# Designed miniproteins, single chains, continued (3): the designs that were tried, part 79

Each design is a single chain, and the fold is of that chain. pLDDT is the mean over its residues in the fold that is shown.

## One batch from the design tools (miniprotein)

Design m10911
Fold by ESMFold2-Fast:
Structure m10911 (fold): chain A 57 residues (1-57)
Amino acid sequence: SELSKRLSELIKNGTLTEEKAAELAREAGLDPEEARRLVEQGRYDALGTRLTLAEEA
């Protein structure tokens, strides 16, 4: 999953922001506001799972 891979790199590099998460969600056809909330809550695994499932759909 390319989007999930990009999320992992942003987390690893300490450059993940709510805005970047919203952009990944938009590319996956997901709600960008939900992605912002998941990052605000530190729910990175949940965001990664949603991105992967959206790419497989």
Scores: mean pLDDT 82

Design m10912
Fold by ESMFold2-Fast:
Structure m10912 (fold): chain A 85 residues (1-85)
Amino acid sequence: ATTHTFDVEKKEGEKEVKIIAEYNPLYFSKAYNHIKNLIEKYGGKIKSVKETSTRIEITAYIPEDFDLEKFIKELPGEVKVLKVE
C-alpha cells in the first residue's frame, strides 16, 4: 500500500471525510485522478491518499454543503464507493 499526505489544513466551514472506493486496476488504473478532480470541482481538498492494488482510501476536507450523492453519481462506473465516513 502507498500513502501520500498533503500539507492541507481543515478550515472553518469544512468537514473531514474518508472515502473508501474499489476499482479494477486492469481496466481503470487512474481512479485517483478522477476522484481528485471531482473533489476539487466541488470545493474540496485532499489531505491524504492510501492506495492498494484494488482499493483507494482518501481523506478529504470538504465544505459542509458538499453534495456527496452528486459526487458519487459523477464517478466512473468502474469506481465503486464502498464507504464514506
Scores: mean pLDDT 76

Design m10913
Fold by ESMFold2-Fast:
Structure m10913 (fold): chain A 74 residues (1-74)
Amino acid sequence: AVEEAEKLLEEGSKAYRAGDYDKAIELFTQAAELAKDVDPELAARAYEMAASAYIHKGDFDKARELAQKAAELR
């Protein structure tokens, strides 16, 4: 579960670096959902990365929602 979330986070990071923010958001969100009950800190980082990708897309409302979810896990 954690190892799967870490792999999704790495794949999402690659998509993010390539400028594929839609794919990055999908992968980061999946990583966060897998990790939230077993590694809340990893899940929080994944939500923060997804929020950053939404900022690049200009979707500040969704970025704020994900940043709040990350804060709630800490």
Scores: mean pLDDT 84

Design m10914
Fold by ESMFold2-Fast:
Structure m10914 (fold): chain A 60 residues (1-60)
Amino acid sequence: SDREKAMKYIAQGDEAFKAGDFETALKYYELALEYATRAGDSALVLHAQRKIEEVKKKMA
């Protein structure tokens, strides 16, 4: 499902984030946002958006 894909991409983004690969983490969190939006899961959309902002702060 789109919701399961969003959760999987968040997990992959989290692994990249732990590794310090912020560009890869950003790509996965953006994919998570896309699938969360398609799933209509507002909580998951907000979660992915917050993760994207966190990664951008690390890249600044």
Scores: mean pLDDT 89

Design m10915
Fold by ESMFold2-Fast:
Structure m10915 (fold): chain A 90 residues (1-90)
Amino acid sequence: MAEEALRLAGEYARKLGLSEEEVEEAVERLRRELELIEAYASPEEYREIAELLAKAFRAANEGDLEKAKEYNEKALEKLKPVVERIAAAA
């Protein structure tokens, strides 16, 4: 699931006119963020977050920005307890 989100994020970045270097930097940053999330999330939380991000980027790639926003907002809601655990560990 994480690899699907990363692939779709890269496709969307290219559609926005980013250079290949900017796309690689953006995807690598997202990969590192997902790895941090995975370290502090349960396997189920991580799966749900990665799935919602993949759905958001897929909708964006298809031009459905409203649906992309909905999936992204759902991903952020599921991220809240994980971000709180990360902050507590710092």
Scores: mean pLDDT 85

Design m10916
Fold by ESMFold2-Fast:
Structure m10916 (fold): chain A 55 residues (1-55)
Amino acid sequence: SEATGLAARAEAERLAANLPDAALREQLVKEAETAAMNGDSEAARRATLEALALS
């Protein structure tokens, strides 16, 4: 089902956070948070997408 697919996707994302490139992903997440705090929604979105691409 769609619910099962969403749960599997979320689990895959959690597992990806523990992969060897987790440090780079963490850096991109921090960049996204900083951009969001500064009101730069486009930079925040870009950094978030780059972090997801590292999965």
Scores: mean pLDDT 69

Design m10917
Fold by ESMFold2-Fast:
Structure m10917 (fold): chain A 59 residues (1-59)
Amino acid sequence: SDEALEAALAELDAFGRELVRRYLAGEITPEEATALTRAKVRELAARYGLSPAALSAAL
């Protein structure tokens, strides 16, 4: 549903802002940030009943 997609994207945006903060603080590498983002996309897709492909396409 559009509502589920919007909610998932809002959470992904908040997660992305936190990853940027951690990256700028020297806490994570770009490779770690990529892995964490992929894991978060899978988690949100499962939690909101979306396909990972649909969520990825909206990015």
Scores: mean pLDDT 84

Design m10918
Fold by ESMFold2-Fast:
Structure m10918 (fold): chain A 101 residues (1-101)
Amino acid sequence: GKIKVTITATSVGDKTTLTVKIEAETAEEAKEMAKEVEEFLKTHLGAEEVKVEIDEKTGVATVTAVLNGSDAELIANQVKRFILEKYPEAEVTVTVTKIEG
């Protein structure tokens, strides 16, 4: 596919760290999608911290967020649904990890 998204969600205690890696045809498209993901995380999932980074050499955008809640799978799947609703042709991969202690 032209757009590839990798969602990694890691829960530690009562918090989930989410990383969304966006590989699009252009850096501009990746950046636009990253901004939409950032807005979704802030407005719909109540993310406390959101960081967007663009790799100018590869055109890859990375969105990192910290969210309240230990249900990393639910959080990751909500982000996946949001992306597929906006970009139905995107190939989305989800990885969920729970860290104990």
Scores: mean pLDDT 84

Design m10919
Fold by ESMFold2-Fast:
Structure m10919 (fold): chain A 73 residues (1-73)
Amino acid sequence: SIVDELQARLAAFEAELAADESLTPEEKQARFDAFKRDEITEALSRLEELRRQGADVERVQAEIKELVAMYKG
């Protein structure tokens, strides 16, 4: 799913940032927050396009809710 792809990308990027000893904790958090916002925004755009095309509305709405929860949590 789009949510599963997003979670995998976020986990990979967080691990990459954690391994970078040149960055402060504050810089790591800022980069992660920016990446997360961009990735969620792109995923939401993909889901809204699927919704416009008349794809499975209930599934798409469920994935949108999950992405919004990830962004706020």
Scores: mean pLDDT 80

Design m10920
Fold by ESMFold2-Fast:
Structure m10920 (fold): chain A 94 residues (1-94)
Amino acid sequence: MEELKEEGVRAVQEAMRAAEPVEDRRVTILLTAAAIHAVAASASKDPQVAAEELRAAAELLREAAEAAEPLDREAAEALRRAAERLERIAEEIE
């Protein structure tokens, strides 16, 4: 359970590294917001709250992927995969 929360934070960190070549303010803001939600999930003692925070992070990563698509398709794909991973982790926590 704690390991799943840590995996969520790691997934966002990996996505941020993959998006590092994308120098776009909007993408950076969305990634920062996703990271905040992933950290909130890891700090939560309530599994339902943790799952909700990870789903919020996944949604922000999808928005970041859409913004990144015209700039770097590989980065956008990595962000989409990270969002899918966060959704799976949220499902396992519930």
Scores: mean pLDDT 85

Design m10921
Fold by ESMFold2-Fast:
Structure m10921 (fold): chain A 92 residues (1-92)
Amino acid sequence: MKQRVLLAEGEVNGQPVRAAVTELDDGSAIVTVVAPSKEAMDAVRKALEAAGAEIISEFEANGKYVITARFPSLEAAVAALEAAGLEVREPG
């Protein structure tokens, strides 16, 4: 199956945040965000929830904070990440 993947990066609360967006076969999207602090992750989480995301998981691993969320569409996921201060791009 050909999955569309986008990358996102930027600064949230003055800290570098990265994300990946994967479009699923049903047109929905999965977003995985990695933040260096809980404060940056809390800001991203609020932006995702405000955009209607379903939070699937939130955990800390090796000093990084990871959140995974589902959106009803790729467009909704991109808009939420841009609203959180991230630049969304094709991998290259």
Scores: mean pLDDT 80

Design m10922
Fold by ESMFold2-Fast:
Structure m10922 (fold): chain A 57 residues (1-57)
Amino acid sequence: SMERKKRFEEIKKEILELAKKSPEEAERKLVRMLLAGEISVEEAQEIGKEIRKLLEE
């Protein structure tokens, strides 16, 4: 759904901004959100890939 995609994009943006300052804190937040059911495994994998790309720059 449109709303779900918007929430996912906002979560991804927040975690990526955190990753710029602390990759370890971003990873911890990602794991907590996954365990809380706020994101799916597939969504967590996508955000993880984006974090890796960000750190390669």
Scores: mean pLDDT 81

Design m10923
Fold by ESMFold2-Fast:
Structure m10923 (fold): chain A 85 residues (1-85)
Amino acid sequence: SEEERRLKLLRESIVDVARLAARLARERGLEKAAKTLEEAARLAETDPEKAIEYLRKAAKESEGQDKHLLEATLRAMESIREQLK
């Protein structure tokens, strides 16, 4: 169905965004953000909504450059979710 197609696209997109952000975090030496984003990507493979909620909580509890990257990634995920309904 079109709904199943959208849910698959949402899952794949959230996974890809989290994996890209995790790689950027590792390149920047942001170890905490990298681990958080790797876990978000793992969660997103089965449930993108749980991944978004996990990342929202982690961003709230983070500081400095880790917080900025997690918040930017969260905004990207929320934008994708809104576009896909």
Scores: mean pLDDT 88

Design m10924
Fold by ESMFold2-Fast:
Structure m10924 (fold): chain A 99 residues (1-99)
Amino acid sequence: SHMSEEGRAKVLLMKGDQALKEGKYDEAIKYYEEAIKHGTDEQRAIAYLNLGKAYLKKGDYEKAIEAFREAIEVARRLNNPDLLKEAEKGYEEAMKKLE
């Protein structure tokens, strides 16, 4: 299949979301990491947000913080307030787990 990079990232995000929903956190992480390599800035922000959620569910709180921080940076550059709010919430949840 001669998919565009954006099309490839979209499929990877969908597979990651399905794996996350099924509790397959290691599979979700791999799909989101691959999506980050191929996606637009918006797709990368979504991938970092969901990567953070997957790490949070897995209990890898330091990696969750790093992923949410990347999602915050990209969401700010995109001027996307909904993504920013969701990423900041995830960052706060992960930080609280290290207290």
Scores: mean pLDDT 89

Design m10925
Fold by ESMFold2-Fast:
Structure m10925 (fold): chain A 79 residues (1-79)
Amino acid sequence: MEEALKKGVEAYRNGKYDEAIKYFEEAAKQGHPEAYLLLGSVYYKKGEYDKAIEYFEKAVAQGHPAAEEMLKIIKEKKS
């Protein structure tokens, strides 16, 4: 089921980050591997870098190369 991911992306596009987080958390519980990457992206947009790092690290553990680049960017910004 992609519906949680789709609704999360729609909320994200509309700037409804808290709503997007709820949908992406639902998608993660449903086993969607992209959900951690998307959660990291939303927290990054909210300026919550510590949470963004946690979710990007989970996405990297699942083999998402895009999450590795995002981790480098955030860690360099915090350094």
Scores: mean pLDDT 79

Design m10926
Fold by ESMFold2-Fast:
Structure m10926 (fold): chain A 70 residues (1-70)
Amino acid sequence: SNIEKELVKKQLDLDLYEIVKGATQFIIRRMRSNPNADPKLIAQLEKERKRLEEKIEELKREIEELKKEL
């Protein structure tokens, strides 16, 4: 069904965003352990991490809404 196809696509998007968030968190942790790391770059990565978290929560809500139609 069209709903099942949309659900699969959103689940894939969610998985990809979770991977990117994990990678971003790893990079932030590594940079924070380096005393020569640029604090401005760390701040930019933290903002990106928050944006990714907001997008993940949006996708989770959309997936749950689609599941109610199955």
Scores: mean pLDDT 89

Design m10927
Fold by ESMFold2-Fast:
Structure m10927 (fold): chain A 83 residues (1-83)
Amino acid sequence: MEEILKELKELEEQAAEAAAAGDYEKAAEYSEKAAELLEKNREAMVDYLVSLGYSREEAERLVERAIEDLRAQAELLRKKAAE
Protein backbone atom coordinates (compact mmCIF):
# COMPACT_ATOMS: atom_id res chain seq x y z
CA MET A 1 0.00 0.00 0.00
CA GLU A 2 2.69 2.53 0.97
CA GLU A 3 4.40 1.93 -2.39
CA ILE A 4 1.10 2.69 -4.19
CA LEU A 5 0.65 5.87 -2.10
CA LYS A 6 4.23 6.89 -2.98
CA GLU A 7 3.57 6.36 -6.72
CA LEU A 8 0.33 8.38 -6.47
CA LYS A 9 2.22 11.23 -4.78
CA GLU A 10 4.96 11.14 -7.44
CA LEU A 11 2.33 11.32 -10.22
CA GLU A 12 0.60 14.22 -8.39
CA GLU A 13 3.92 16.09 -8.14
CA GLN A 14 4.70 15.44 -11.84
CA ALA A 15 1.23 16.67 -12.84
CA ALA A 16 1.65 19.84 -10.74
CA GLU A 17 5.13 20.50 -12.20
CA ALA A 18 3.88 20.01 -15.78
CA ALA A 19 0.91 22.34 -15.15
CA ALA A 20 3.21 24.97 -13.59
CA ALA A 21 5.35 24.78 -16.77
CA GLY A 22 2.22 25.35 -18.91
CA ASP A 23 2.27 21.77 -20.23
CA TYR A 24 -1.39 21.01 -19.55
CA GLU A 25 -1.37 18.05 -21.96
CA LYS A 26 1.44 16.36 -19.96
CA ALA A 27 -0.27 17.29 -16.67
CA ALA A 28 -3.46 15.58 -17.94
CA GLU A 29 -1.44 12.43 -18.80
CA TYR A 30 -0.05 12.23 -15.25
CA SER A 31 -3.54 12.73 -13.72
CA GLU A 32 -4.90 9.95 -15.96
CA LYS A 33 -2.01 7.65 -14.95
CA ALA A 34 -2.84 8.33 -11.29
CA ALA A 35 -6.49 7.37 -11.96
CA GLU A 36 -5.35 4.17 -13.75
CA LEU A 37 -3.00 3.25 -10.88
CA LEU A 38 -5.83 3.74 -8.36
CA GLU A 39 -8.28 1.72 -10.52
CA LYS A 40 -5.79 -1.18 -10.82
CA ASN A 41 -5.17 -1.11 -7.06
CA ARG A 42 -8.78 -0.34 -6.07
CA GLU A 43 -9.19 -3.41 -3.80
CA ALA A 44 -5.88 -2.75 -1.97
CA MET A 45 -6.86 0.91 -1.44
CA VAL A 46 -10.32 -0.13 -0.15
CA ASP A 47 -8.70 -2.61 2.28
CA TYR A 48 -6.30 0.14 3.44
CA LEU A 49 -9.16 2.59 4.14
CA VAL A 50 -11.08 -0.15 6.01
CA SER A 51 -7.94 -0.66 8.14
CA LEU A 52 -8.12 3.09 8.99
CA GLY A 53 -11.69 2.71 10.32
CA TYR A 54 -13.87 3.30 7.24
CA SER A 55 -16.67 0.84 6.48
CA ARG A 56 -16.12 -1.17 3.31
CA GLU A 57 -19.04 0.62 1.61
CA GLU A 58 -17.61 4.06 2.54
CA ALA A 59 -14.11 2.99 1.42
CA GLU A 60 -15.43 1.78 -1.96
CA ARG A 61 -17.26 5.08 -2.54
CA LEU A 62 -14.21 7.15 -1.52
CA VAL A 63 -11.95 5.27 -3.96
CA GLU A 64 -14.53 5.49 -6.79
CA ARG A 65 -14.90 9.26 -6.21
CA ALA A 66 -11.11 9.73 -6.15
CA ILE A 67 -10.80 7.94 -9.52
CA GLU A 68 -13.66 10.05 -10.98
CA ASP A 69 -12.09 13.28 -9.64
CA LEU A 70 -8.69 12.43 -11.16
CA ARG A 71 -10.28 11.65 -14.54
CA ALA A 72 -12.36 14.85 -14.41
CA GLN A 73 -9.16 16.80 -13.61
CA ALA A 74 -7.41 15.19 -16.60
CA GLU A 75 -10.32 16.19 -18.89
CA LEU A 76 -10.23 19.79 -17.63
CA LEU A 77 -6.46 19.91 -18.23
CA ARG A 78 -6.88 18.49 -21.78
CA LYS A 79 -9.56 21.09 -22.48
CA LYS A 80 -7.19 23.80 -21.19
CA ALA A 81 -4.41 22.48 -23.48
CA ALA A 82 -6.80 22.67 -26.49
CA GLU A 83 -7.62 26.35 -25.82
Scores: mean pLDDT 85

Design m10928
Fold by ESMFold2-Fast:
Structure m10928 (fold): chain A 72 residues (1-72)
Amino acid sequence: MKLTRDEFLSLLGTGRSRRTWEKVFNQLLNGEITSLEEFEKRRDDVVNAVHPIESPYNEKAYEALRKSYFGV
């Protein structure tokens, strides 16, 4: 089953990466991201835009969405 918004948001920290990951989640729901390759490009944009101290939240969010939406 696909991850709900509330379940996904509960996995995120309180930093700048939270709002960026909320945008990525909405793009997955709206069909703007339809492939794993597009999703990985978005993940790279998030990682490059945030401070390294937020990296554990970035990895957790990435893995949750990858598993839920792409089955990997």
Scores: mean pLDDT 69

Design m10929
Fold by ESMFold2-Fast:
Structure m10929 (fold): chain A 56 residues (1-56)
Amino acid sequence: MEEAREAVEAGDLEKAEEVAREIEEQLRRAPSTEEMLRLMEEGAEVVKLIREAREK
């Protein structure tokens, strides 16, 4: 999450998208429902940050 936010603030949307993709991979391999829910929330926040940055 923090890496994605820093990337968006720096204008490096490609890196932010890579972080989102890594979260998606972790979500696919999540060991528990609780971890899966947390990763889903983190992924959604990263996607929102990228979308908001592109709208500027």
Scores: mean pLDDT 75

Design m10930
Fold by ESMFold2-Fast:
Structure m10930 (fold): chain A 101 residues (1-101)
Amino acid sequence: SEAEKLLEEGRQALRDGDYDKAVEYFEKAIEASGGKNAEAYTLLGAAYLMRGDYEKAVEYFEKAIEIDPNNATAYQLLGIAYEKLGDTEKAREYFEKAGKL
């Protein structure tokens, strides 16, 4: 599908270190999916995390877990984002949640 192609292009941009291009591809993948793609939100959050935009990363990982509450990857990345924000207690909670899935 178009969304699958955009996700793969975004993943390639992440591998290349082009985080701005990765954001563009993942935003387009979300649009192509009608706004309900947990994987696309997780990858968009990861791109923001790599850019150092930790607050936006948290927002998108939270969107991913709203769609898929069993997304262990999104919980692990939420833990990392909260560690980067200095919220050690929230980081611990999300790492523990990821480990139970």
Scores: mean pLDDT 89

Design m10931
Fold by ESMFold2-Fast:
Structure m10931 (fold): chain A 67 residues (1-67)
Amino acid sequence: SEAEKHLEKGKELFDQGKYEEAVKHYERAIELDPNNAEAWKNLAEAYDKLGKTVEAEGYRKMAEELG
């Protein structure tokens, strides 16, 4: 699916240290499939890498509720 393609691209960018670009792809994955717990977890990790720990905690809680 398009959501899975964006999730995969986000992971590739995250592994390259491109956290801001990874966030954009994770956000698109969530827009297409808001019930994907993995996308919320990955978004939280990317926000942690950007120093946005409060937002990261919020996204992590979303992932826990879904998965």
Scores: mean pLDDT 88

Design m10932
Fold by ESMFold2-Fast:
Structure m10932 (fold): chain A 115 residues (1-115)
Amino acid sequence: MSLQELVDRLKEAAQRFGRVLKRIIDKIRAGEPVSEEEIKELEEEGERFLRAAEEVAKALKDKELEELIRKIKEAWKRLKEALENKDYEGAIKAAWELLRLVSELLEKISEKLAA
C-alpha cells in the first residue's frame, strides 16, 4: 500500500469515527440512552481508525505521531470505561478529547507530508 493510500484510508476512518463520537455526545446531551449497538459501532470505528493511524505512523517512523496515537488510545480507554460505568460527564469529556487528538493527528500528518 502506498503512503497516499494509507493516509486516504486514515482520513476516511477518522471521518467515520468522528461522526460516531459526535452522535454519542449529542445523544448524551439530549438525555437519550446510548445503545449497545452504538457502543459496538463506536468500538468498530475506533479500532479501524487506530489501525489506520498506526500504519501511517509506522510508514513515517515519526515519534510525535506515535505519542499522539498513545494519547488517543488513553482517551479511547477512558471513553469506553466511562460509557460502561454510565459516567456520561466523563464520556463527553473523553469524546471531545478524542475529537481534538484525532484532528491534531491529521494536521501533523499533513504538515509532515508537505515538508
Scores: mean pLDDT 86

Design m10933
Fold by ESMFold2-Fast:
Structure m10933 (fold): chain A 84 residues (1-84)
Amino acid sequence: SAYEKALKVAEEALKKVKDPAVKERARADIKAAEELVKKAKELEKKGTPENKRKAVSLYTAAVLLLVGAQIDAELAIRKAEKAE
């Protein structure tokens, strides 16, 4: 899924981050994405078209949070390289 791919990429980028504040913020964004996915799964269980549309929206929001965490991690890595 797009969520699983985005999660793996974000976690891999996070492993290279040295700044603990950036690492903590990225971990918080990953946790927020996980909560959105939990909510999406609850809506999918209700089986209505409206709830399925809401679930897709929540999955999309979760993927965007993970992409944001990846970008923040990559920027922190580049900033640390320039400080040397």
Scores: mean pLDDT 83

Design m10934
Fold by ESMFold2-Fast:
Structure m10934 (fold): chain A 67 residues (1-67)
Amino acid sequence: SSKEKAEKELEELYKKMKPEQQEVLRKVAEALRLIGDAIEEGIKSGDEELLKKKLEEANKESLKILK
C-alpha cells in the first residue's frame, strides 16, 4: 500500500538522520497529528465555527511542541 511504502521510506531516511534532526522530525509529526485530529473532529461536528476553534487550539498546542 502507499502508506506502507511511505512508512518504509521514512524509516530508512530517519535512520540516516542525526539525533537532533530526528528530534525535530518527531516534534513536527506530533504537531501535524494535532492539526489532523482537529480537522477530523471539526468535519464530524458539521460546525464551521467549531472547526475554526479546534484548528486555532491545535495551532497553539503545535507551537508549544515545536518550541
Scores: mean pLDDT 79

Design m10935
Fold by ESMFold2-Fast:
Structure m10935 (fold): chain A 77 residues (1-77)
Amino acid sequence: MEEEERLEREIMEKTGASPEQVALAREIVDLFDKAMEETLKWLKEEIEQARKTGSLSEDEIKRLENLRKAFEEALKS
């Protein structure tokens, strides 16, 4: 909340954007967060399926796990 308020203020000051335009930008960011959550859920399912079927090598599974961790970190920031 506090970080978002500061970011809004900086954007309005630098770009001359209205509070309404900043509110719309927040909605767009929320949509991206939801898309990342869906991607994370899909990625977790793919990793689990790959482990069960043996369709991917250990190195490939490790790359998917690293990608999963990156998405989890992005969503928690």
Scores: mean pLDDT 73

Design m10936
Fold by ESMFold2-Fast:
Structure m10936 (fold): chain A 55 residues (1-55)
Amino acid sequence: SAAELRRRLAVAEALRLAAERGPEAAFDSIRKALENGSITEEEAREAERAVREFA
């Protein structure tokens, strides 16, 4: 589904940022994206979980 694809893209972007700049930068990016409406709360929650578990 489109929602599933969007969640996977959010996770992939967060993990890429965590690998390049560290997990703190990834968390900041996720928070800013949520604040400006670029991602949903569900997408943000899943991306944050992925960074905690895999980055």
Scores: mean pLDDT 82

Design m10937
Fold by ESMFold2-Fast:
Structure m10937 (fold): chain A 74 residues (1-74)
Amino acid sequence: SEEEKIKKLSEAGLKLAELLAKLRGLKILDTGTVVEGDKIISYVITDDGKAIVITKEGDKVTVEVISAEEAKAL
C-alpha cells in the first residue's frame, strides 16, 4: 500500500539522519518524522543544539542542518 511505502521511506530517512549524527560524534536527544503529501521529512535533534534533517520529495533527497527549535516546529 502507499501508506506502507511512506512508512518505510520515513524510517529510511530517520536511519540516515541517525547515521549522520553518529559519524559526527553527536548524541541524539530526540527524533521525528513528518509526512505531507509526497514530501517525507525525517530529523534527529543532537546535543549541540542542532538537528539533522533529511527531506525526500520524489527522486530528490536533501540533507540540512538546522536549529533544534526549527526542527521541533516541523
Scores: mean pLDDT 84

Design m10938
Fold by ESMFold2-Fast:
Structure m10938 (fold): chain A 62 residues (1-62)
Amino acid sequence: MVGKIAQAVKDVENSAPGFLSLKKGEKVKVLKVFSNGLALVQSLETGEVGYVGVSLLEVIGE
């Protein structure tokens, strides 16, 4: 999953520090995956970097 492009499977609103809010279908680059079920990602739409749950992402093959 690291280095792959993924998309959000649903709208995600996050107010916690370091977490990203994503719109359903928003594309992200996966930078790191952690054993606790979190990923560090960069939004390809906004350029913002933050954490999101791995279960909220679907890899789209790039």
Scores: mean pLDDT 78

Design m10939
Fold by ESMFold2-Fast:
Structure m10939 (fold): chain A 94 residues (1-94)
Amino acid sequence: KLEEAEELLQEGSKLFKEGKYEEAIEKYEEAIRLAPESLLTPAAYLNLGKAYFELGKYEEAIEYYEKSLKKAKEFNDEVMIVEAEENLEKVKKA
């Protein structure tokens, strides 16, 4: 399950770089379903927030950045905490 979740995150990130934000969202959501309590979960939520931001869906972007921040704090992932907080500030200015 965890290895499959990692592969889904990688495929989602590739789709995101190609501007295929809705397809990227599907991959990130599946990764979270396979490994909801994993070290990958803060990054998956952060990437969901970024994809929704690119689609102009700012309320959803805020929701997922807040979920990323909560999970990053649970895992003491200082890098992810900072990224989630920075993206929350960015979306509030949009």
Scores: mean pLDDT 85

Design m10940
Fold by ESMFold2-Fast:
Structure m10940 (fold): chain A 55 residues (1-55)
Amino acid sequence: SELEIELEVRKKLAEWAKKNKIDLSKLSAAEFAEFMKEVDEMAEEIREELLKKQK
């Protein structure tokens, strides 16, 4: 269950990154740090939503 939620979180984050045209190889160290912070916050939101929808 927890593993399935984590895999779904990763899938949704990958889709979000693709939609926003984020190319990690083009980010500076500072931009990458900010991106990772936003990713962590988004992962927590997605995880919370998936837990609420768990039957």
Scores: mean pLDDT 74

Design m10941
Fold by ESMFold2-Fast:
Structure m10941 (fold): chain A 94 residues (1-94)
Amino acid sequence: NEEKEKIKKGIEYLESVIDEEDPRAADIYYRIGLGYFKLEDYEKAAEYFEKSIEIAEKRGEKYPLAYENLAKAYEKLGDEEKAKEYRAKAEELK
């Protein structure tokens, strides 16, 4: 699938050049997470959404969209407890 290959190349590029000092780092990690989610790699999607949240929170920023998608990733992984927890956090941060 040409679309999946483009997503894989995009992820590979972002992973190779990402700098946590970049003001866009939280958004970049979030985009990597979305890419892995589209590839149905839900474990890596969750990992990158968690990295996105960590960077945002370290900067005093709220990232409810990352929490919403993290909850969706955990739903796909069958972890209903984590999915519920992160969905609640997303709602609190709105």
Scores: mean pLDDT 86

Design m10942
Fold by ESMFold2-Fast:
Structure m10942 (fold): chain A 60 residues (1-60)
Amino acid sequence: SANDALEARNRGDYAAAAEGFRRAADELLAAPGSGMRRDLLEANAEELRRLAEEEERLAG
């Protein structure tokens, strides 16, 4: 989850943080029966993926 990713970041585990943000994005997009607009879900997932890319850059 996003909280798990933030905890990983705070302890300097950037690889785990990246994985956590990617997982959060996937979970958001996979949510069944979501009444939310698809464009809003995609925008939020894209932001989580950007955070994951930032963490990956710090890791390697």
Scores: mean pLDDT 77

Design m10943
Fold by ESMFold2-Fast:
Structure m10943 (fold): chain A 80 residues (1-80)
Amino acid sequence: DDEILARARKIIDEMVALYKKMSDPNTSREEAGELAKKYNELVKEYQALLAQLPSDKARELQQELFDKMLEIDRETLASL
């Protein structure tokens, strides 16, 4: 369980980093497209890991990802 949680959190960090780059107004449309492909691959891996966890732990990880994404959206809006 701890190994699955650690891997899921690592994927969350990678997804957050990619999402931040995709949200950068200096990122080209072509670069954003490539980042989106990598992000979608990580989403699939993340979902597979969540399926291996108890429902309560899966919900906690989903909330963690959601909160981190909201922070990036807030920062992006403040930059526009």
Scores: mean pLDDT 80

Design m10944
Fold by ESMFold2-Fast:
Parts: C-alpha cells; sequence; structure tokens
Structure m10944 (fold): chain A 62 residues (1-62)
C-alpha cells in the first residue's frame, strides 16, 4: 500500500469514527470497525491498530 493510500485510509477512518460518535456510537465501536477495515485493506496488525485508535479518538471527540 502506498503512503497516499494509507493517508486516505486514515482520513476515511477518522471521518467514519467521527460520524459514529456524532450518531451516538461508542469510541470502542469506531476503533473496532476501523481496525477491521484496515486489516481487510491489507495493513498489518500494528498499522491497523493505529488506524483504529485514530477513529476511536475521532468518535470520542465528536
Amino acid sequence: MSEEEREELLRRAEAGGRAIGESGGSPDLAQKLARWSALEAGLDEEEAEEIGRAAGRAAQEA
């Protein structure tokens, strides 16, 4: 995966996490969904966890 593809995935995860938080979803749900999506996209567990945490933070701050 290119750096541009990773940045796009991160942006989508943050936007998705924020939307989940704004609709009453939990940060844990946002983190889990974003992590799963990152793994499906071919990122390793460490990178998927980083993407998940970003989505969780976005949901918590929503």
Scores: mean pLDDT 81

Design m10945
Fold by ESMFold2-Fast:
Structure m10945 (fold): chain A 56 residues (1-56)
Amino acid sequence: DEISDLIFQADIAEKNGDYEKALELYERALKVAEYKGNQATVDYLKKRIEELKKKL
């Protein structure tokens, strides 16, 4: 699905050290998860985004 695809792409970007691209992709996934009301995924992505911002 769209959320899983965005997270997968973000994980690859982060693994490659492209933290800015990873952040954009995680934030896109967060917007989709919020729209769909998937609270578990929203909570996961918010925590991931916060940790990733510390590396920028």
Scores: mean pLDDT 85

Design m10946
Fold by ESMFold2-Fast:
Formats: C-alpha cells, structure tokens, sequence
Structure m10946 (fold): chain A 62 residues (1-62)
C-alpha cells in the first residue's frame, strides 16, 4: 500500500466514523506524510507525524 493510498483509506474511515471532513483530511495528510518519511528511512519524523495524527483523531472522537 502506498503512502497516498494509506492517507485516502484513513480519510474514508474517519468520514465513515463521523469525523468532520476538514479534520479527516488533516489526519489523512499527516498519515500520508508519515509513511512517506518512513519509506525514506526518516523514522523520527514519521513517528512525530503519527503522534500528531493520533492527537487530532483522539480530539475529534472525544
């Protein structure tokens, strides 16, 4: 699965869960970027972006 596909899948799942479109897109973009950095071997930046995405998801679902 490509980083772009992971982002699009995440967005679709969040929209189905009732997360607002703007927030779902922000989380999806962070997930896509995180996987791009991971593919490049930049694990520290990837983890930072995943933590940011998780924070937004937790906030949106609270």
Amino acid sequence: MTPEQRGQQTRANLLAAGVPEDVAQQIADLIQQAHQYRDQGNNEEALRLLEEAQRLEDEALS
Scores: mean pLDDT 83

Design m10947
Fold by ESMFold2-Fast:
Structure m10947 (fold): chain A 61 residues (1-61)
Amino acid sequence: MMQLSPEEQALVLAIAVQYVRDHPDMSQAELDELEARLRATLGDTPEVEAAIEEMRRIHAE
């Protein structure tokens, strides 16, 4: 992509996953908003879906 390289996209996804881990008291609504923002920014790619699934796993712990 012209705006973000695959490396930059991977970094953004890693930061989002870490953000969920650092905020264990995050509400479901806040998690849903973050998921929607990632899909809107990076698209519905397998990498985005994997990161969202990891974020949901962390939130469920």
Scores: mean pLDDT 79

